# Designed miniproteins, single chains, continued (4), part 67

Each design is a single chain, and the fold is of that chain. pLDDT is the mean over its residues in the fold that is shown.

## One batch from the design tools (miniprotein)

Design m14310
Fold by ESMFold2-Fast:
Order: structure tokens, then sequence, then C-alpha cells
Structure m14310 (fold): chain A 98 residues (1-98)
């Protein structure tokens, strides 16, 4: 797939100048390759549903930590497990803390 090869080359170039962008592109590549490895549309739908549910569970856990005042633990989840930026993590914390 010429598009996947272009994405791989973009990742290599990004690694030299922007490692965070390279990680994001690598995640996209891994996701697309996993989808393409699945033999049927039903398996692909199930895979997408599983990813969505996992992301939702991680998001719920981050919000729960914010509500508990465990802001350092919430920030770690938002940045490292959800892949949000510092600015996005700050917006989540401000939105859900009381």
Amino acid sequence: DSNLEKLREAIKEAEKTDPDAAKELQRILDFVEQLKSLPSEEERKKFLDEIRNKQLEVAKKAVEYIKQGKLDEARRILLEEMGLTEAEADLWIESFKK
C-alpha cells in the first residue's frame, strides 16, 4: 500500500524533528495495520468497538481521579494513556474539578 509506505517515511522524518508527532503517526500506522489484518467487516467493527470502549473506560477513570482531587494521577492518564496535549489535559481538569 503506497499510502502506508508514505506514512512510514513521514514517521522516519518526524522522528528527527518532532518525536511527539512521530509517535502519533506511529499510532495511526499501527491502528490501520491492525484493521487491515482482520479478515472481515464484522471483525473490524468489533475491533473498533473494543478500542472505543477501552478509550471510554480510560476517560472515565481520568474524570474519577479529577473528582477525587488526584490531579497528578489524572494528568498522567490524560497525557500518557489518552495522548492529550498539556493544554487539553488542563481543560479536562478545569472542566471536571469542583
Scores: mean pLDDT 75

Design m14311
Fold by ESMFold2-Fast:
Structure m14311 (fold): chain A 75 residues (1-75)
Amino acid sequence: MLEAVRALQAAASPEQRAALRARIEAAARPLLAEGREDEAGLAALEVLVEFAAALGLPEAAALLRAYRDEFAAAA
């Protein structure tokens, strides 16, 4: 997971990183307000997967999907 996040940070502009953070917060915040922390974590991971794919980082997207699936199985 960390390697995929670092790849995103390296490839993304500061504006794209700010947009990513805002999207993660928007996706996770309503779920966290309802006490749905596991679903909030999954929502944040989905945003990361979509962003990695949009940046043209298929390996990072694949690694994030694998981590999402593992997290979903553990939740």
Scores: mean pLDDT 76

Design m14312
Fold by ESMFold2-Fast:
Structure m14312 (fold): chain A 92 residues (1-92)
Amino acid sequence: AEELAERIVERIERTIAELDRVIAALRADPSDEALREEARRKLLEAEITLGLARIALGVLKLIGEEEAAERVEEAIARLERRLAELRALLAA
């Protein structure tokens, strides 16, 4: 249970770091089409990570691992904020 939480949080944190780099690059050059295409690919990868994280959260809640579930839930919230920011940049 704790190992599952650790693995999924680490994956989320790596995904957030990748999104933060792409977001910073898009803010600097919003019209770069190659960068926008990379951002769309990273958005899809992050959506997959979010889906897996939600499944892991459901499992942790089901087995009563409240502290582990809270850590995953906080990581999901951070990832969702980056996804919203990236979607807004791509919609402009």
Scores: mean pLDDT 87

Design m14313
Fold by ESMFold2-Fast:
Structure m14313 (fold): chain A 87 residues (1-87)
Amino acid sequence: SVASLLEQARRLLERAEEALRAGDVETALKYAEKAMMALASALLQQGREDALAELSRRARELSKIEDKEEYTRRLMELNREMLERLE
């Protein structure tokens, strides 16, 4: 369900935050990417094509950041912002 995917995205972001706080950037990025995939799936299931297109565009823009930690932080921020907009 959409609610299940949004809950999964929230839990994955919490795990990303914990990993980043522990200094494990690679694990944090892995969880942030999984959170984005869960969020994208929720948007697709809701038929929110414009929001999905925005998420994809903004994630692509962030992928230009060469610093892995900065990229991870920005990706987590994007996921949090999109989740807040979805309630």
Scores: mean pLDDT 89

Design m14314
Fold by ESMFold2-Fast:
Structure m14314 (fold): chain A 98 residues (1-98)
Amino acid sequence: SSSLQQALRMVDQVRDPRVRQQSVTLLRTFVRHGASGQQLIDAARSIVSLSRRGDPQQVYQTIQNIIRAIRDGKMTVAQAVLQLGVQDGMIRIQAAVA
């Protein structure tokens, strides 16, 4: 889909190779679980933002945990998008007060 291609182009901006690769896996997992185009774009935006400010290891772990939770039926795509947005917001606040 056009939205998937756009989201993939967005996560290609991620400089850490492991985070970039897991981001691609996450977006593909979202598509398999019925993600809307807007959900793909929102997730990609949060990941790019997290990757600029956050610790690469922690970002990698967050993405990996989300992929597993969705695959195990423990988390919906909507919940995953919300979690990525919350995590991004927390890191932005921490960066602003440092």
Scores: mean pLDDT 87

Design m14315
Fold by ESMFold2-Fast:
Structure m14315 (fold): chain A 61 residues (1-61)
Amino acid sequence: MELSVRMAESMAEQAKKMLELSEEFGKGVVESMRQFVRNVPTSEEARKIIDETIKEVEEAI
């Protein structure tokens, strides 16, 4: 599996867990994910995972 996809999946899981602990932590992880996709070349699949996770976290907050 491509490294960027694995990283995106790990970040998605971490974001969801952090959101369960604190909305502020969830927001922080989402911001980090946005910075990651802007600064690091990612595959379309990894980008979709990140975008879906951001949407889920934002809807939960």
Scores: mean pLDDT 73

Design m14316
Fold by ESMFold2-Fast:
Structure m14316 (fold): chain A 53 residues (1-53)
Amino acid sequence: SISQQAIDYAKANPGLSDDEIKELADLVDKESGSAAGFEVLTVGMVAKTKYKK
């Protein structure tokens, strides 16, 4: 639940900095496990690059 919310938040906010995305991933990883943290990091970074064009 928290991992999915973090993923959705990162997708909705492509203006997040690399540090902010990493911090979200670290928090989710501590609460939900390693895979969830990596997914937040990946989705956030991809959303940023795609949106900015």
Scores: mean pLDDT 70

Design m14317
Fold by ESMFold2-Fast:
Structure m14317 (fold): chain A 100 residues (1-100)
Amino acid sequence: VDPEVVEKVVKIAQGKEAGASEIRSEAIFETGLTEPELRKKLEEIISNPEVLRELAEAALANDFERFKEILEKNNIKLSEEDQKKFFNLFKKLVEAAKKL
């Protein structure tokens, strides 16, 4: 796993990179995370840098099973459909980070 890409994903998700807010908003829209409850879960994840980093690492590795394990370990309760939406969001953030 490339730690530089993981660090960039964390900064994009937290809005700390130039253009980060636009990249994040586009990724959220494209992955269908538009429901208020899912948006609140996303903000909970963003507020925890350790969880955010672990999820970014799993997405970079394309490891959905590890991604689900991290969510369960941190008591982030989501349906499998919503877990997949979050995984796709993080994969989009990884691809954006690779281009920065």
Scores: mean pLDDT 80

Design m14318
Fold by ESMFold2-Fast:
Structure m14318 (fold): chain A 85 residues (1-85)
Amino acid sequence: MWEEVLALLEELAREGRRLSDLPPEQQERVAAARAVVARLAARDVEEIAADLTEDEKALLRAIARELERQGKLEEAAFLREIIER
């Protein structure tokens, strides 16, 4: 599941695209989002859910919406479960 999320972020960075649903201040973080997601992927889901900041939750929601737009519903559901507990 994390490998598909990282692949999406690498595609967006390569194309110079932004996550349309992110506020302007977080759109600049798309390149940095790969480092954040890689850090989260190294941890257990239960530990991640307890420690997510509001900025990280907003970023994961925006990634989930982009995955849903691409028809990657299973990957989007995975991210939403992390956000919602």
Scores: mean pLDDT 66

Design m14319
Fold by ESMFold2-Fast:
Structure m14319 (fold): chain A 92 residues (1-92)
Amino acid sequence: MEKLIKEVEEIFERAALLALLEGAPEAAELIEKAKKEIVEALEKKDFEKAIEIAERSKKEIAEIAEKQGKPDLAKRIAGAFDQIIKLIEEAK
């Protein structure tokens, strides 16, 4: 579990940094919020809730990046959430 949480945090940190570098601070703030909520669910061993939060956050944050004219950022953020979902599913 500790290794899973660390990997999830590292993926989120890279995604948030990318959003900031691309000039999307709102996306970065939402990534940080999703990180906190997903980590909390994982600490409670609620893998289903962690996946639900990740899928919802993926859609919301990618949509914000797309609306800001940053489709490549949206794809990279979506990819980061897909990696997180896969890691959580493999840990079940």
Scores: mean pLDDT 86

Design m14320
Fold by ESMFold2-Fast:
Structure m14320 (fold): chain A 74 residues (1-74)
Amino acid sequence: MSPEEKAAEKEVKQLLMDTLEQLEALTDRAQMEALVAQTVAQIRAVLSKVLSEEEVERIVARTRAALEAHVDAL
């Protein structure tokens, strides 16, 4: 991986950790869904600068599914 890809991966991991912590504090499902949508958009923006559109959409789809499953388990 390039240094730019490693930096983007670190930023995405930090965004995910922050989002999971915030989701645990929320009680309103609409707020949880809004936070997931916002986080997914931020991850797409970060990755779009260093990865192909195909790879970005694959990672975004996987991340969205994981976050939605986490919300559904709460």
Scores: mean pLDDT 81

Design m14321
Fold by ESMFold2-Fast:
Structure m14321 (fold): chain A 82 residues (1-82)
Amino acid sequence: RRAAVEARTAELLAAHADDPLKRAQIEAAGHAALAGLALEEGDIEAAVEHLRKAAEALTALISKEEAERLEKEAIEEAKKAA
């Protein structure tokens, strides 16, 4: 079951090798699924670690995309004001 989640995650990552945004989303989903399996097994520590990794994948995506968007907006506004 865990191996099946890992195999599917790897397959999806290979299918979206050219899309870093989609790859980050797939990695986050894979870790969330593994966290669910760990909870089913009663392994709270492993579940917390997988949830942390899922959150990190999403945060890195949000941080990069959101920071780039805000920085670009600020530069454009400054240019319009000048």
Scores: mean pLDDT 71

Design m14322
Fold by ESMFold2-Fast:
Structure m14322 (fold): chain A 55 residues (1-55)
Amino acid sequence: SPEALRARIAALQGELVRLEAELHKDLTPEQKVELGRRIQRLQDEIAALEAELAA
């Protein structure tokens, strides 16, 4: 349902905000790479769900 998709997108956007906050911490290069991968994966998931909602 569109309502379920919007709720899922909102939940993932909340997780994205949380992960982006981690970028303000003093991280090692390895931690920055891993965090970047997690953020990218989450952005890709949000984009896929938004595309499904728009279809």
Scores: mean pLDDT 85

Design m14323
Fold by ESMFold2-Fast:
Structure m14323 (fold): chain A 68 residues (1-68)
Amino acid sequence: SAAAERELADNFLAAEIASAEEAVAQGLLSREEGERYIALMTERHEAVAAGELSLDEGLAALSAEVRA
């Protein structure tokens, strides 16, 4: 259902934000890199929540932009 997809997307965003913040705290990512990852994950979440993309499409499209 759309509600279940929304909840899954919300939980995934929360986990990604927590993971990025932990990576920054451990020195594995710079603060700027962490903020960029959070921004990209948030964009994916917003697109899925708006019904513009399926969860799978949002993951594929925005993950492809996570690069050097």
Scores: mean pLDDT 71

Design m14324
Fold by ESMFold2-Fast:
Structure m14324 (fold): chain A 86 residues (1-86)
Amino acid sequence: KVEELKKEAEEHLKRAETFLENAYNYIDKDVEKAKEYILEAAKHLGEARFYVDEIERLGGDVSELRKKVDEAEKKLIEATKQLIEK
């Protein structure tokens, strides 16, 4: 069960990172697309946090995953700030 949750957390984190990369690519080209990618990244980041919390509840080690999720959240905040400043 814990291994399945870890895979889910990693997949959602990977998707969030991909959407964040797309958001940065579109901030200067298409603000509406950048906003859409930011919302998708936020959704997947939320899912990753959910799975990290479940792993921790089951006694799994979440230190590495939590650090990566926190780093992605900082990038999401920065992307959102850049979009608003447009």
Scores: mean pLDDT 84

Design m14325
Fold by ESMFold2-Fast:
Structure m14325 (fold): chain A 90 residues (1-90)
Amino acid sequence: TVGIIEGADPPLGTRVFFEGQEIGKVIGHSERGAIVDSPRGFKVSASDYKIIDGELHLTSAEEIEPVEIEEKAPDPLSPGVKALKDAVFR
């Protein structure tokens, strides 16, 4: 998965951080800006990053991939819970 930092032109291999966590490294450049190899896709505007000690620090990032990472909470309306209720009330 790749992220894009618009208007950025850092050298290849520059580390990218968001909220103090390393999220990837710069692997290329496009007409839009820097391309980052990241486990999650993102997009950042030109004003939403800083270069600190040769590293990119994102101040705001918009996810370009809608990822719903929900641990399966036991939903009371789930088929599994319905099957259990049917077993108890028979």
Scores: mean pLDDT 63

Design m14326
Fold by ESMFold2-Fast:
Structure m14326 (fold): chain A 63 residues (1-63)
Amino acid sequence: SREEIERLAEQLLSPDPEVRLAAARELRAINTVEAVEAAMRALGQASGGDRELQGRIWAILSE
């Protein structure tokens, strides 16, 4: 659902790396345009964080 996708997108910005990775995998599993757009928007808002973790999240979302 849209609410579920928005919740997962918020978790992509979590301070906990495990929460971020789990959220990325869940958004990938949903595999809808809405989920992809929400993930891209959340990652675009991320600033100055762990760039290696962001790369891993992108790899998950692009698989």
Scores: mean pLDDT 74

Design m14327
Fold by ESMFold2-Fast:
Structure m14327 (fold): chain A 85 residues (1-85)
Amino acid sequence: SRIQQLQKEIQKLENEIEKLRNETNKEIDKLSKEGEEAYKNGDIEEALKKREEIIKLLQEKGKKIRELGEELDALKAELDRLLAE
């Protein structure tokens, strides 16, 4: 049924968003630690590069997470309409 299809697609998108958030957070944590170590070692140029990489990562991954979230909201709205019928 369309309801079962929507439930599967919603779960798939929720899993994709969770995975993307977890991978992004792991990458940010790694870059933050590398930047902190560079700063402690007096390598300001490397520390700044790591900060720029974090900003770029947040912009790119944040956009993708937002787009997936909008798709998820649309599917949930469709499911809610079908369940109300």
Scores: mean pLDDT 89

Design m14328
Fold by ESMFold2-Fast:
Structure m14328 (fold): chain A 100 residues (1-100)
Amino acid sequence: APTELTEEEKEELKEKLIKELREAMKKAGLEEEVIEKAVKVVEEGIETGDALGMYERLLELGVPEEIAVGAAEAVALLTRNEAQAPALRARARAVEEAAL
Protein backbone atom coordinates (compact mmCIF):
# COMPACT_ATOMS: atom_id res chain seq x y z
CA ALA A 1 0.00 0.00 0.00
CA PRO A 2 1.28 3.51 -0.74
CA THR A 3 2.57 5.24 2.39
CA GLU A 4 1.61 8.90 2.70
CA LEU A 5 4.64 11.09 3.41
CA THR A 6 4.66 12.90 6.76
CA GLU A 7 5.51 16.63 6.92
CA GLU A 8 8.85 15.64 8.54
CA GLU A 9 9.68 13.18 5.73
CA LYS A 10 8.70 15.81 3.13
CA GLU A 11 11.05 18.37 4.76
CA GLU A 12 13.89 15.79 4.84
CA LEU A 13 13.40 15.05 1.13
CA LYS A 14 13.38 18.81 0.39
CA GLU A 15 16.66 19.30 2.30
CA LYS A 16 18.23 16.32 0.51
CA LEU A 17 17.13 17.65 -2.90
CA ILE A 18 18.56 21.14 -2.17
CA LYS A 19 21.87 19.60 -0.98
CA GLU A 20 22.17 17.36 -4.07
CA LEU A 21 21.34 20.28 -6.39
CA ARG A 22 23.98 22.50 -4.74
CA GLU A 23 26.59 19.76 -5.20
CA ALA A 24 25.55 19.11 -8.83
CA MET A 25 25.65 22.83 -9.72
CA LYS A 26 29.08 23.29 -8.07
CA LYS A 27 30.39 20.26 -10.00
CA ALA A 28 29.01 21.83 -13.22
CA GLY A 29 31.07 24.99 -12.49
CA LEU A 30 28.23 27.40 -11.67
CA GLU A 31 29.07 30.49 -9.58
CA GLU A 32 27.91 30.66 -5.94
CA GLU A 33 25.55 33.60 -6.71
CA VAL A 34 23.80 31.58 -9.44
CA ILE A 35 23.61 28.51 -7.17
CA GLU A 36 21.95 30.55 -4.37
CA LYS A 37 19.40 32.03 -6.83
CA ALA A 38 18.69 28.54 -8.24
CA VAL A 39 18.17 27.10 -4.73
CA LYS A 40 15.66 29.89 -3.95
CA VAL A 41 13.82 29.13 -7.23
CA VAL A 42 13.63 25.41 -6.28
CA GLU A 43 12.37 26.24 -2.75
CA GLU A 44 9.65 28.48 -4.26
CA GLY A 45 8.78 25.69 -6.73
CA ILE A 46 8.30 23.23 -3.87
CA GLU A 47 6.13 25.78 -1.98
CA THR A 48 3.92 26.64 -5.00
CA GLY A 49 4.02 23.20 -6.67
CA ASP A 50 4.95 24.91 -9.98
CA ALA A 51 7.62 22.49 -11.20
CA LEU A 52 7.37 23.75 -14.82
CA GLY A 53 7.77 27.44 -13.89
CA MET A 54 10.70 26.45 -11.67
CA TYR A 55 12.30 24.54 -14.58
CA GLU A 56 11.99 27.57 -16.89
CA ARG A 57 13.49 29.93 -14.27
CA LEU A 58 16.42 27.54 -13.66
CA LEU A 59 17.20 27.53 -17.40
CA GLU A 60 17.02 31.36 -17.44
CA LEU A 61 19.63 31.44 -14.63
CA GLY A 62 21.98 29.30 -16.75
CA VAL A 63 21.50 26.03 -14.85
CA PRO A 64 22.31 23.07 -17.17
CA GLU A 65 19.17 21.44 -18.63
CA GLU A 66 20.10 18.04 -17.11
CA ILE A 67 20.13 19.53 -13.58
CA ALA A 68 17.01 21.65 -14.21
CA VAL A 69 15.05 18.59 -15.47
CA GLY A 70 16.13 16.53 -12.44
CA ALA A 71 15.01 19.31 -10.09
CA ALA A 72 11.63 19.62 -11.84
CA GLU A 73 11.00 15.86 -11.64
CA ALA A 74 11.96 15.81 -7.94
CA VAL A 75 9.61 18.74 -7.17
CA ALA A 76 6.80 17.03 -9.14
CA LEU A 77 7.34 13.86 -7.06
CA LEU A 78 7.25 15.86 -3.79
CA THR A 79 4.02 17.63 -4.86
CA ARG A 80 2.35 14.35 -5.97
CA ASN A 81 1.25 13.96 -2.33
CA GLU A 82 -0.55 17.34 -2.57
CA ALA A 83 -3.75 18.37 -4.44
CA GLN A 84 -1.74 19.97 -7.29
CA ALA A 85 -0.05 16.75 -8.50
CA PRO A 86 -2.50 15.92 -11.37
CA ALA A 87 -2.22 19.44 -12.84
CA LEU A 88 1.58 19.41 -12.62
CA ARG A 89 1.75 15.98 -14.32
CA ALA A 90 -0.50 17.17 -17.17
CA ARG A 91 1.67 20.29 -17.68
CA ALA A 92 4.90 18.23 -17.60
CA ARG A 93 3.48 15.84 -20.20
CA ALA A 94 2.42 18.76 -22.44
CA VAL A 95 5.99 20.15 -22.31
CA GLU A 96 7.44 16.71 -23.17
CA GLU A 97 5.01 16.30 -26.11
CA ALA A 98 5.76 19.84 -27.39
CA ALA A 99 9.51 19.02 -27.37
CA LEU A 100 8.91 16.03 -29.68
Scores: mean pLDDT 70

Design m14329
Fold by ESMFold2-Fast:
Order: sequence, then structure tokens, then C-alpha cells
Structure m14329 (fold): chain A 51 residues (1-51)
Amino acid sequence: TESEEALDFLNDLYEKGLITDAEKNVLLPLVRSGEVHVPSLENLVRVKRAA
């Protein structure tokens, strides 16, 4: 499902060091609720890298 895909992606980002513990903790409940999807997480990483 979309939530499972987003959870797997979020965990992968964390394991690769692309997001912090604090960011993961904020995003986890939003991903579980379906508020945040994979494209949103991809955009977050892109924005962080560009900043």
C-alpha cells in the first residue's frame, strides 16, 4: 500500500543518513496517517540538498 511504500522509503532515507532522528520521528506518524507519501519525501530530500 502507499503507506507501506512511504514507510519503507522513510526508513531507507534514515538508514542512508539523508534525514535525522528528529525528522524521522516527525514524519513517521504523518506517513502512517497517509498525510505524507513517497513523492513528498523525495521532494524533502531534494530541498534539503539544494539548501
Scores: mean pLDDT 78

Design m14330
Fold by ESMFold2-Fast:
Structure m14330 (fold): chain A 88 residues (1-88)
Amino acid sequence: QLEEDVALTRKGLTPLERRVMARYAIAQARKALEAGDYETAIRWARVAMLLGDEKERAEAYRVLSEAYRKQGDFDKADEYEKLAKELE
C-alpha cells in the first residue's frame, strides 16, 4: 500500500533525504498535471505530502487540489486548498 510503503521509507531516510525526495515528488506531480495525467499527479503529490515538511506539504496540497478540481471532485479540491492555506 502506498501510504504504508511511504511511511516505512520515511523512517529509513534522513531529514535531508526526505526533503529531496519530497521536492522530486512535487516536480513529478507538476509535470503530470501539465500532461493532463491527474491520477499520476495525485500519486506523486501524496508521496510529497507524506515525506515533506510544511513547505513541501503545502505544495503537495495545492497539486492535489488542482488535480481533483480537474477531475471534477470539487469537494476534495476545496479541502486540499484549505489545508494548503493553513500551512502558510
Scores: mean pLDDT 82

Design m14331
Fold by ESMFold2-Fast:
Order: sequence, then structure tokens, then C-alpha cells
Structure m14331 (fold): chain A 57 residues (1-57)
Amino acid sequence: MIKEEVLEKEEFPDFTLEKIRVYDEETGQYRDELRATIKEGDKVVEEKIVKKEPWKE
């Protein structure tokens, strides 16, 4: 199973940046991802992974 935890969140007018820790419960490994959610007004237009770190224990 994959679990996600939000470590940091920065909100800007047109986008939100979140640093998320992803845990793989089957392997005991985790990785950190920087994700950007791009908004136009109140609508989410795009979600993307800006940076993905390798799996580590």
C-alpha cells in the first residue's frame, strides 16, 4: 500500500506547491515528491510532479 503525508505546503495565487512524503508499506521505503497544483481561480487545471526523489529506506 502507498501512503502519502504532506510535509510542507506553500500557496501562491496561481498554484500550490506541496512537499509530499510517499511511503511504500510493502517495501518499507519512502520518497519525497514536490508537487505543483496549478489553478485558474477556484479550478484545478493541472497537477504535476516537479521533483521526485529516488526510493530510500
Scores: mean pLDDT 76

Design m14332
Fold by ESMFold2-Fast:
Structure m14332 (fold): chain A 82 residues (1-82)
Amino acid sequence: AAKKAAELLREAAEAAAAGDAERTRELAIEAGKYLAEAGLPPITEEEAEALAAALAADPSLGPGAAAALLAMARYAEAVAEA
């Protein structure tokens, strides 16, 4: 679960960096399910939708969103390897 969440969060970060708001939303929602399964702090559907709406309104937020998603991915990877 944690390893799959990390993989999805990395893909979401790539989508966010590319300015793909819809793909970022889809991947963040999916990652949130695996984060919850792993007992990690989840990304809610509302949070994923809010992130996608922000990215659609202002693509310059893409790199910042990608950095945040990558930080979450690294945390999930550390949990998966422990």
Scores: mean pLDDT 80

Design m14333
Fold by ESMFold2-Fast:
Structure m14333 (fold): chain A 78 residues (1-78)
Amino acid sequence: MLKKITETGVKLGKALYNKDYESAYKYALELADLLESLGMTESAKKIRELAKKVQETKSEEDALELLQAISDALEELG
């Protein structure tokens, strides 16, 4: 599980860096589902909300907020 979360987080970060918001949205939802399965319900909810916002706005500012939320969640996992 932890390896899958880290791998998904890396893919999501790369998609955001490349402004591939379609792939970023997909990976963000996958990551949120994995985090929720570990009991990280608040982190999962925040990532889903920010991912939807990025897909709608496609703004760099919103993408950075999503990237920060991902970084925070992965750091909490260790």
Scores: mean pLDDT 81

Design m14334
Fold by ESMFold2-Fast:
Structure m14334 (fold): chain A 65 residues (1-65)
Amino acid sequence: GKRLVVVYVGDREKAEELAKELQKQLGADELTLIPAPDRATARATALRLRREHPEDIVVELGLPR
C-alpha cells in the first residue's frame, strides 16, 4: 500500500493530528512522522526520501509553536 511520510518542524501534537487527517484524505496505509529541527533540514530530508523512495508520498509541514 501507499506510505505517507510527514517531515515536520514545530509542534509534534499538531503534526500528528494533521498527518493522521492527511493519511485519511490520501488513503495511505502507513504513516511515518519525522521531526526536523529547522526548515532547511526538513527540506533536505524530504528531498532525500523522494529520491530514495519515489513511490512514497512525502509532505513537509512547518508548524507554529
Scores: mean pLDDT 83

Design m14335
Fold by ESMFold2-Fast:
Structure m14335 (fold): chain A 90 residues (1-90)
Amino acid sequence: MPTFAEINELLLAERIEELLAAIERLFESGEDGEITMAAHAALALVNKKLLSPEEQERLLKRLEGALERTTNPELREFLEEVIAVIRKLM
């Protein structure tokens, strides 16, 4: 499973394909902490203007899917905020 350090290294090196693959693995885990890490990485990528419109839409769908499945109120609130910011940046 990707670690915070690995995600940060990929983000700094702008290894977009590897970072997107790592984010997908974090979402697939279904673990709250890993989904939180994926959401932070997705927001950072969108904010840095490193993604194509198609890649932004794919990440947005993953975030929306995680929001629908979560039973954690804190994660739900965080995902709602991230989705709102990403939509505003698109």
Scores: mean pLDDT 83

Design m14336
Fold by ESMFold2-Fast:
Structure m14336 (fold): chain A 109 residues (1-109)
Amino acid sequence: MQELTDNAIAAIKAGDQKSAEQYIQKITDLAIKKAKEKDIKGVKEGVNALMQILKAAFKHGDLKTAEIVLEALKKIDKAVKKYSNDKELQLEIGIAIGIAGIIVGVLKL
């Protein structure tokens, strides 16, 4: 997970949108797989990775990457609600979606 996160942040710094999207997609797919496996720790690692990428996107004014992270978090939320009844995890993802939505809104101004 950390290698994918670091590679996504490096892509954002370089303005490599396509590579950033690919790393975010890999993180999202892994988090969804962890949700299906009921691996709550693995899902949390994916959400934390996406939040680090979101902070980098915000720092670099990268609206498109921030929007992709928001959509990734929404996909993970749907998977967690389908495969898990963990209310703490659902709340954590809901908070992450809220923060990502605020960041996207700020970047659009």
Scores: mean pLDDT 89

Design m14337
Fold by ESMFold2-Fast:
Structure m14337 (fold): chain A 81 residues (1-81)
Amino acid sequence: DRQQEILDVLRESGFKGLTVKEISARLDLSQSTVSYHLSKLIEKGLVEYDPATKKYRLTKETFIDREVKEGLALIKSYLDN
């Protein structure tokens, strides 16, 4: 799933985000393919665009919720075992 690959790459970039060119280079996809999937992710409210930096990133709500849930699950797993 290319949308999931883009989300994973954006998660690794944290709040700083990545340009279409950077995402394209990381996933070895065309810039047009990346732009298409980014537009769909923006429609879903999972990704946002910063015109000042020309970078795409996970929405703060999506990033924080995912990281909080993953962090909590890891801590719970560590404490339970």
Scores: mean pLDDT 76

Design m14338
Fold by ESMFold2-Fast:
Structure m14338 (fold): chain A 78 residues (1-78)
Amino acid sequence: MEEEVERRIERIRSLPDPSVAAGVAYLESGVYSLVSKLLREKAEKSTDPAVKAELLAQAEAAERASERFRRLADELEA
């Protein structure tokens, strides 16, 4: 969810060590990227159209989260 991602970003920005903050942002980006891929694969195997739609929506949200954390990591390392 967008609100959860926004709060997580604010928490990372509030970390006292900027190199730790950047590392956490990179880790979050990688995790969300993997989660998105796994959810998409699970959606393709689903025979229930409602479950498939829900999994695809979650995969898209995870993909957007991955991109946001990647940008945050790049900003913190600049």
Scores: mean pLDDT 83

Design m14339
Fold by ESMFold2-Fast:
Structure m14339 (fold): chain A 68 residues (1-68)
Amino acid sequence: MSLEEILKEFERELREIAASHDDLAEMQALMRKKFQETVEKYKLSEEEKEKLERVAVRIYLEREEARA
């Protein structure tokens, strides 16, 4: 699987988590777990982790703004 495919699938999974969970703390915990699982599964480098983290931060901020 390419890095682009991993990033796309990760974004899809995080958006599903955000859509399914109204509690921000629960959502954040699940997003963090998914991040760790993805890093471990694909043995991502630090550079690849930074790209994955940017996706997670964006989705988290979008959901946090929707709560404000």
Scores: mean pLDDT 80

Design m14340
Fold by ESMFold2-Fast:
Structure m14340 (fold): chain A 120 residues (1-120)
Amino acid sequence: LEKLREEIRELAQRLIEINEEIIAKIKEYYPNDPEAEKIIKRLENVKATEQEIVENVDELSPAEIRSLAEENLTTLQQILEELKERNAPKELIELVQEAIELEQRILELAREMEALVAAA
């Protein structure tokens, strides 16, 4: 289980970095846009949840990590659709897709941990 927690921590840390890149690009492409500012706020919430995973991965249950990852995945998928509707640059769309893929990997690892705990 320790190795799976370490991999989740590394993925969550990478997600924080990608979320910071996404926020920076949104600020660059949509300056002074109130709707873009709402998307940024939601990404800051995703980043805060990822930071909670990084800091507390050894104390969070697999089910708690799964729940956090499912919430973040839903938010990122909603943001992806909103950015597509805004005709966002391909670079920005690709960054959000990368974030979704990493979040899906965290979810997969959390499910693997739940299965291992249930088998013990």
Scores: mean pLDDT 89

Design m14341
Fold by ESMFold2-Fast:
Order: C-alpha cells, then structure tokens, then sequence
Structure m14341 (fold): chain A 103 residues (1-103)
C-alpha cells in the first residue's frame, strides 16, 4: 500500500526558530499540524486555518525542543467533516506549550 504524505515546512519568525510542519495522510484521512519551537523561553502564538476536503482527523501538536531534546509537548485533535473550516492555535508562554483545535 502506498501512503501519499505531503509535507510543508514554514518558518514563522526570523530570530525565534519555529517551524510549522503540515502533513496530509490521504489513506488514513489525517491532517497533522506540528509546530516545533527551539526556544520555549520566547512567547509565541500562531494560528492556522484550513478547510478539510473530506472527513479528516486534524491533529495539532506544539513541541518545545531544547538542546535537541523534547522538553514540552501538547496536542489536540478533532474529526472535521467535508468543507469544514478548522482553526489550530499553538502557544508557548513561560516555557509551557499548548495546542487547541476549533471548528
């Protein structure tokens, strides 16, 4: 079986190393949004809005990395139906991470 995964990397700020990775797994009907933050001491708030092309599980995860190790992780997930707009919000504040998804 061939899973078609499309990854898209976006740099979100110049001095704060934050990378948003978007992956779509068509066979599993899953969209994964991962924000990787390399400086959790710097406050960050990012929002991603997308429209689902079919019924998909959307998973949002914020991962804080320090010295190559994961020091914080938070995730949220929901199942969105075809043509629903989904908003994922990622935050880092005082070394704490959060991820929330709304429809």
Amino acid sequence: SLALAEGRVRQLSGDTVAVLLREVDVDERRITLTLIVSDPSTPLSETVTLKTPATYEVVATTVAVENGEVVGEASDSLVAEEDQEVTATFTVENGEVSATITV
Scores: mean pLDDT 76

Design m14342
Fold by ESMFold2-Fast:
Structure m14342 (fold): chain A 66 residues (1-66)
Amino acid sequence: MKKAKVEVEASDEKAQEVTLKLIEVAKKYDELEVSLKGLSEKTAERIEGAVKGITGNEKVKVTVVE
């Protein structure tokens, strides 16, 4: 099983750009763990849902870190 860990620092204004980048990673890996810094937990939840929905990859986890 191919696993990726990704760290992203961005603001909520960059949520769409972050989502698009994570979609490309989720297509290449079986499991994706994402740590987001600078984004709200609600925005992270929306990003996780969008990445899972668009890619069909249910093994995507998005977490907000300080």
Scores: mean pLDDT 81

Design m14343
Fold by ESMFold2-Fast:
Structure m14343 (fold): chain A 68 residues (1-68)
Amino acid sequence: MSEEQRRKIEEVLERLVAAGLISRETAEEILRLLEQGASVDQIAAVLRAAGMPAATARAAAHELHSLV
């Protein structure tokens, strides 16, 4: 991914960490998965496993995937 794409993804992940929805460790895992070409379903599954509500996890996964 480009530096600009990475920066936008990091901004979304930082918002989720700041809101208490995910840990910084989970944010780093999601960034790695996106760099590896992970699907929306894979990203949503990680977010749900971290305790995020299913609807919020799906919405966040779509937003993050759209930035790749």
Scores: mean pLDDT 85

Design m14344
Fold by ESMFold2-Fast:
Structure m14344 (fold): chain A 91 residues (1-91)
Amino acid sequence: AAPLAVPVAGFVVVTSPDPAAVAAGEALLARIRATLEAGGVEVVKAELVVDPAVDEPEPFARLFHAPADASREEGRAYAEAQVAAEVARVE
């Protein structure tokens, strides 16, 4: 597949503070980042979030990017803001 024209940010959510679940989430985060960067996608932020309030039992990832016609700077700011908003939600 063609790489995205805009920067990407994302996070991996784990629903348990269990060390094994956190380690699995960190491994998933590292694989997602490496895959995107190998595909030529700029990753501006990638974070692990522990949120026991979500109803998903398995670690999952969310990725964000601005529309393709946004400037690169606007795309970075948008993607970083999306990750920051989601992280703030779980604190």
Scores: mean pLDDT 64

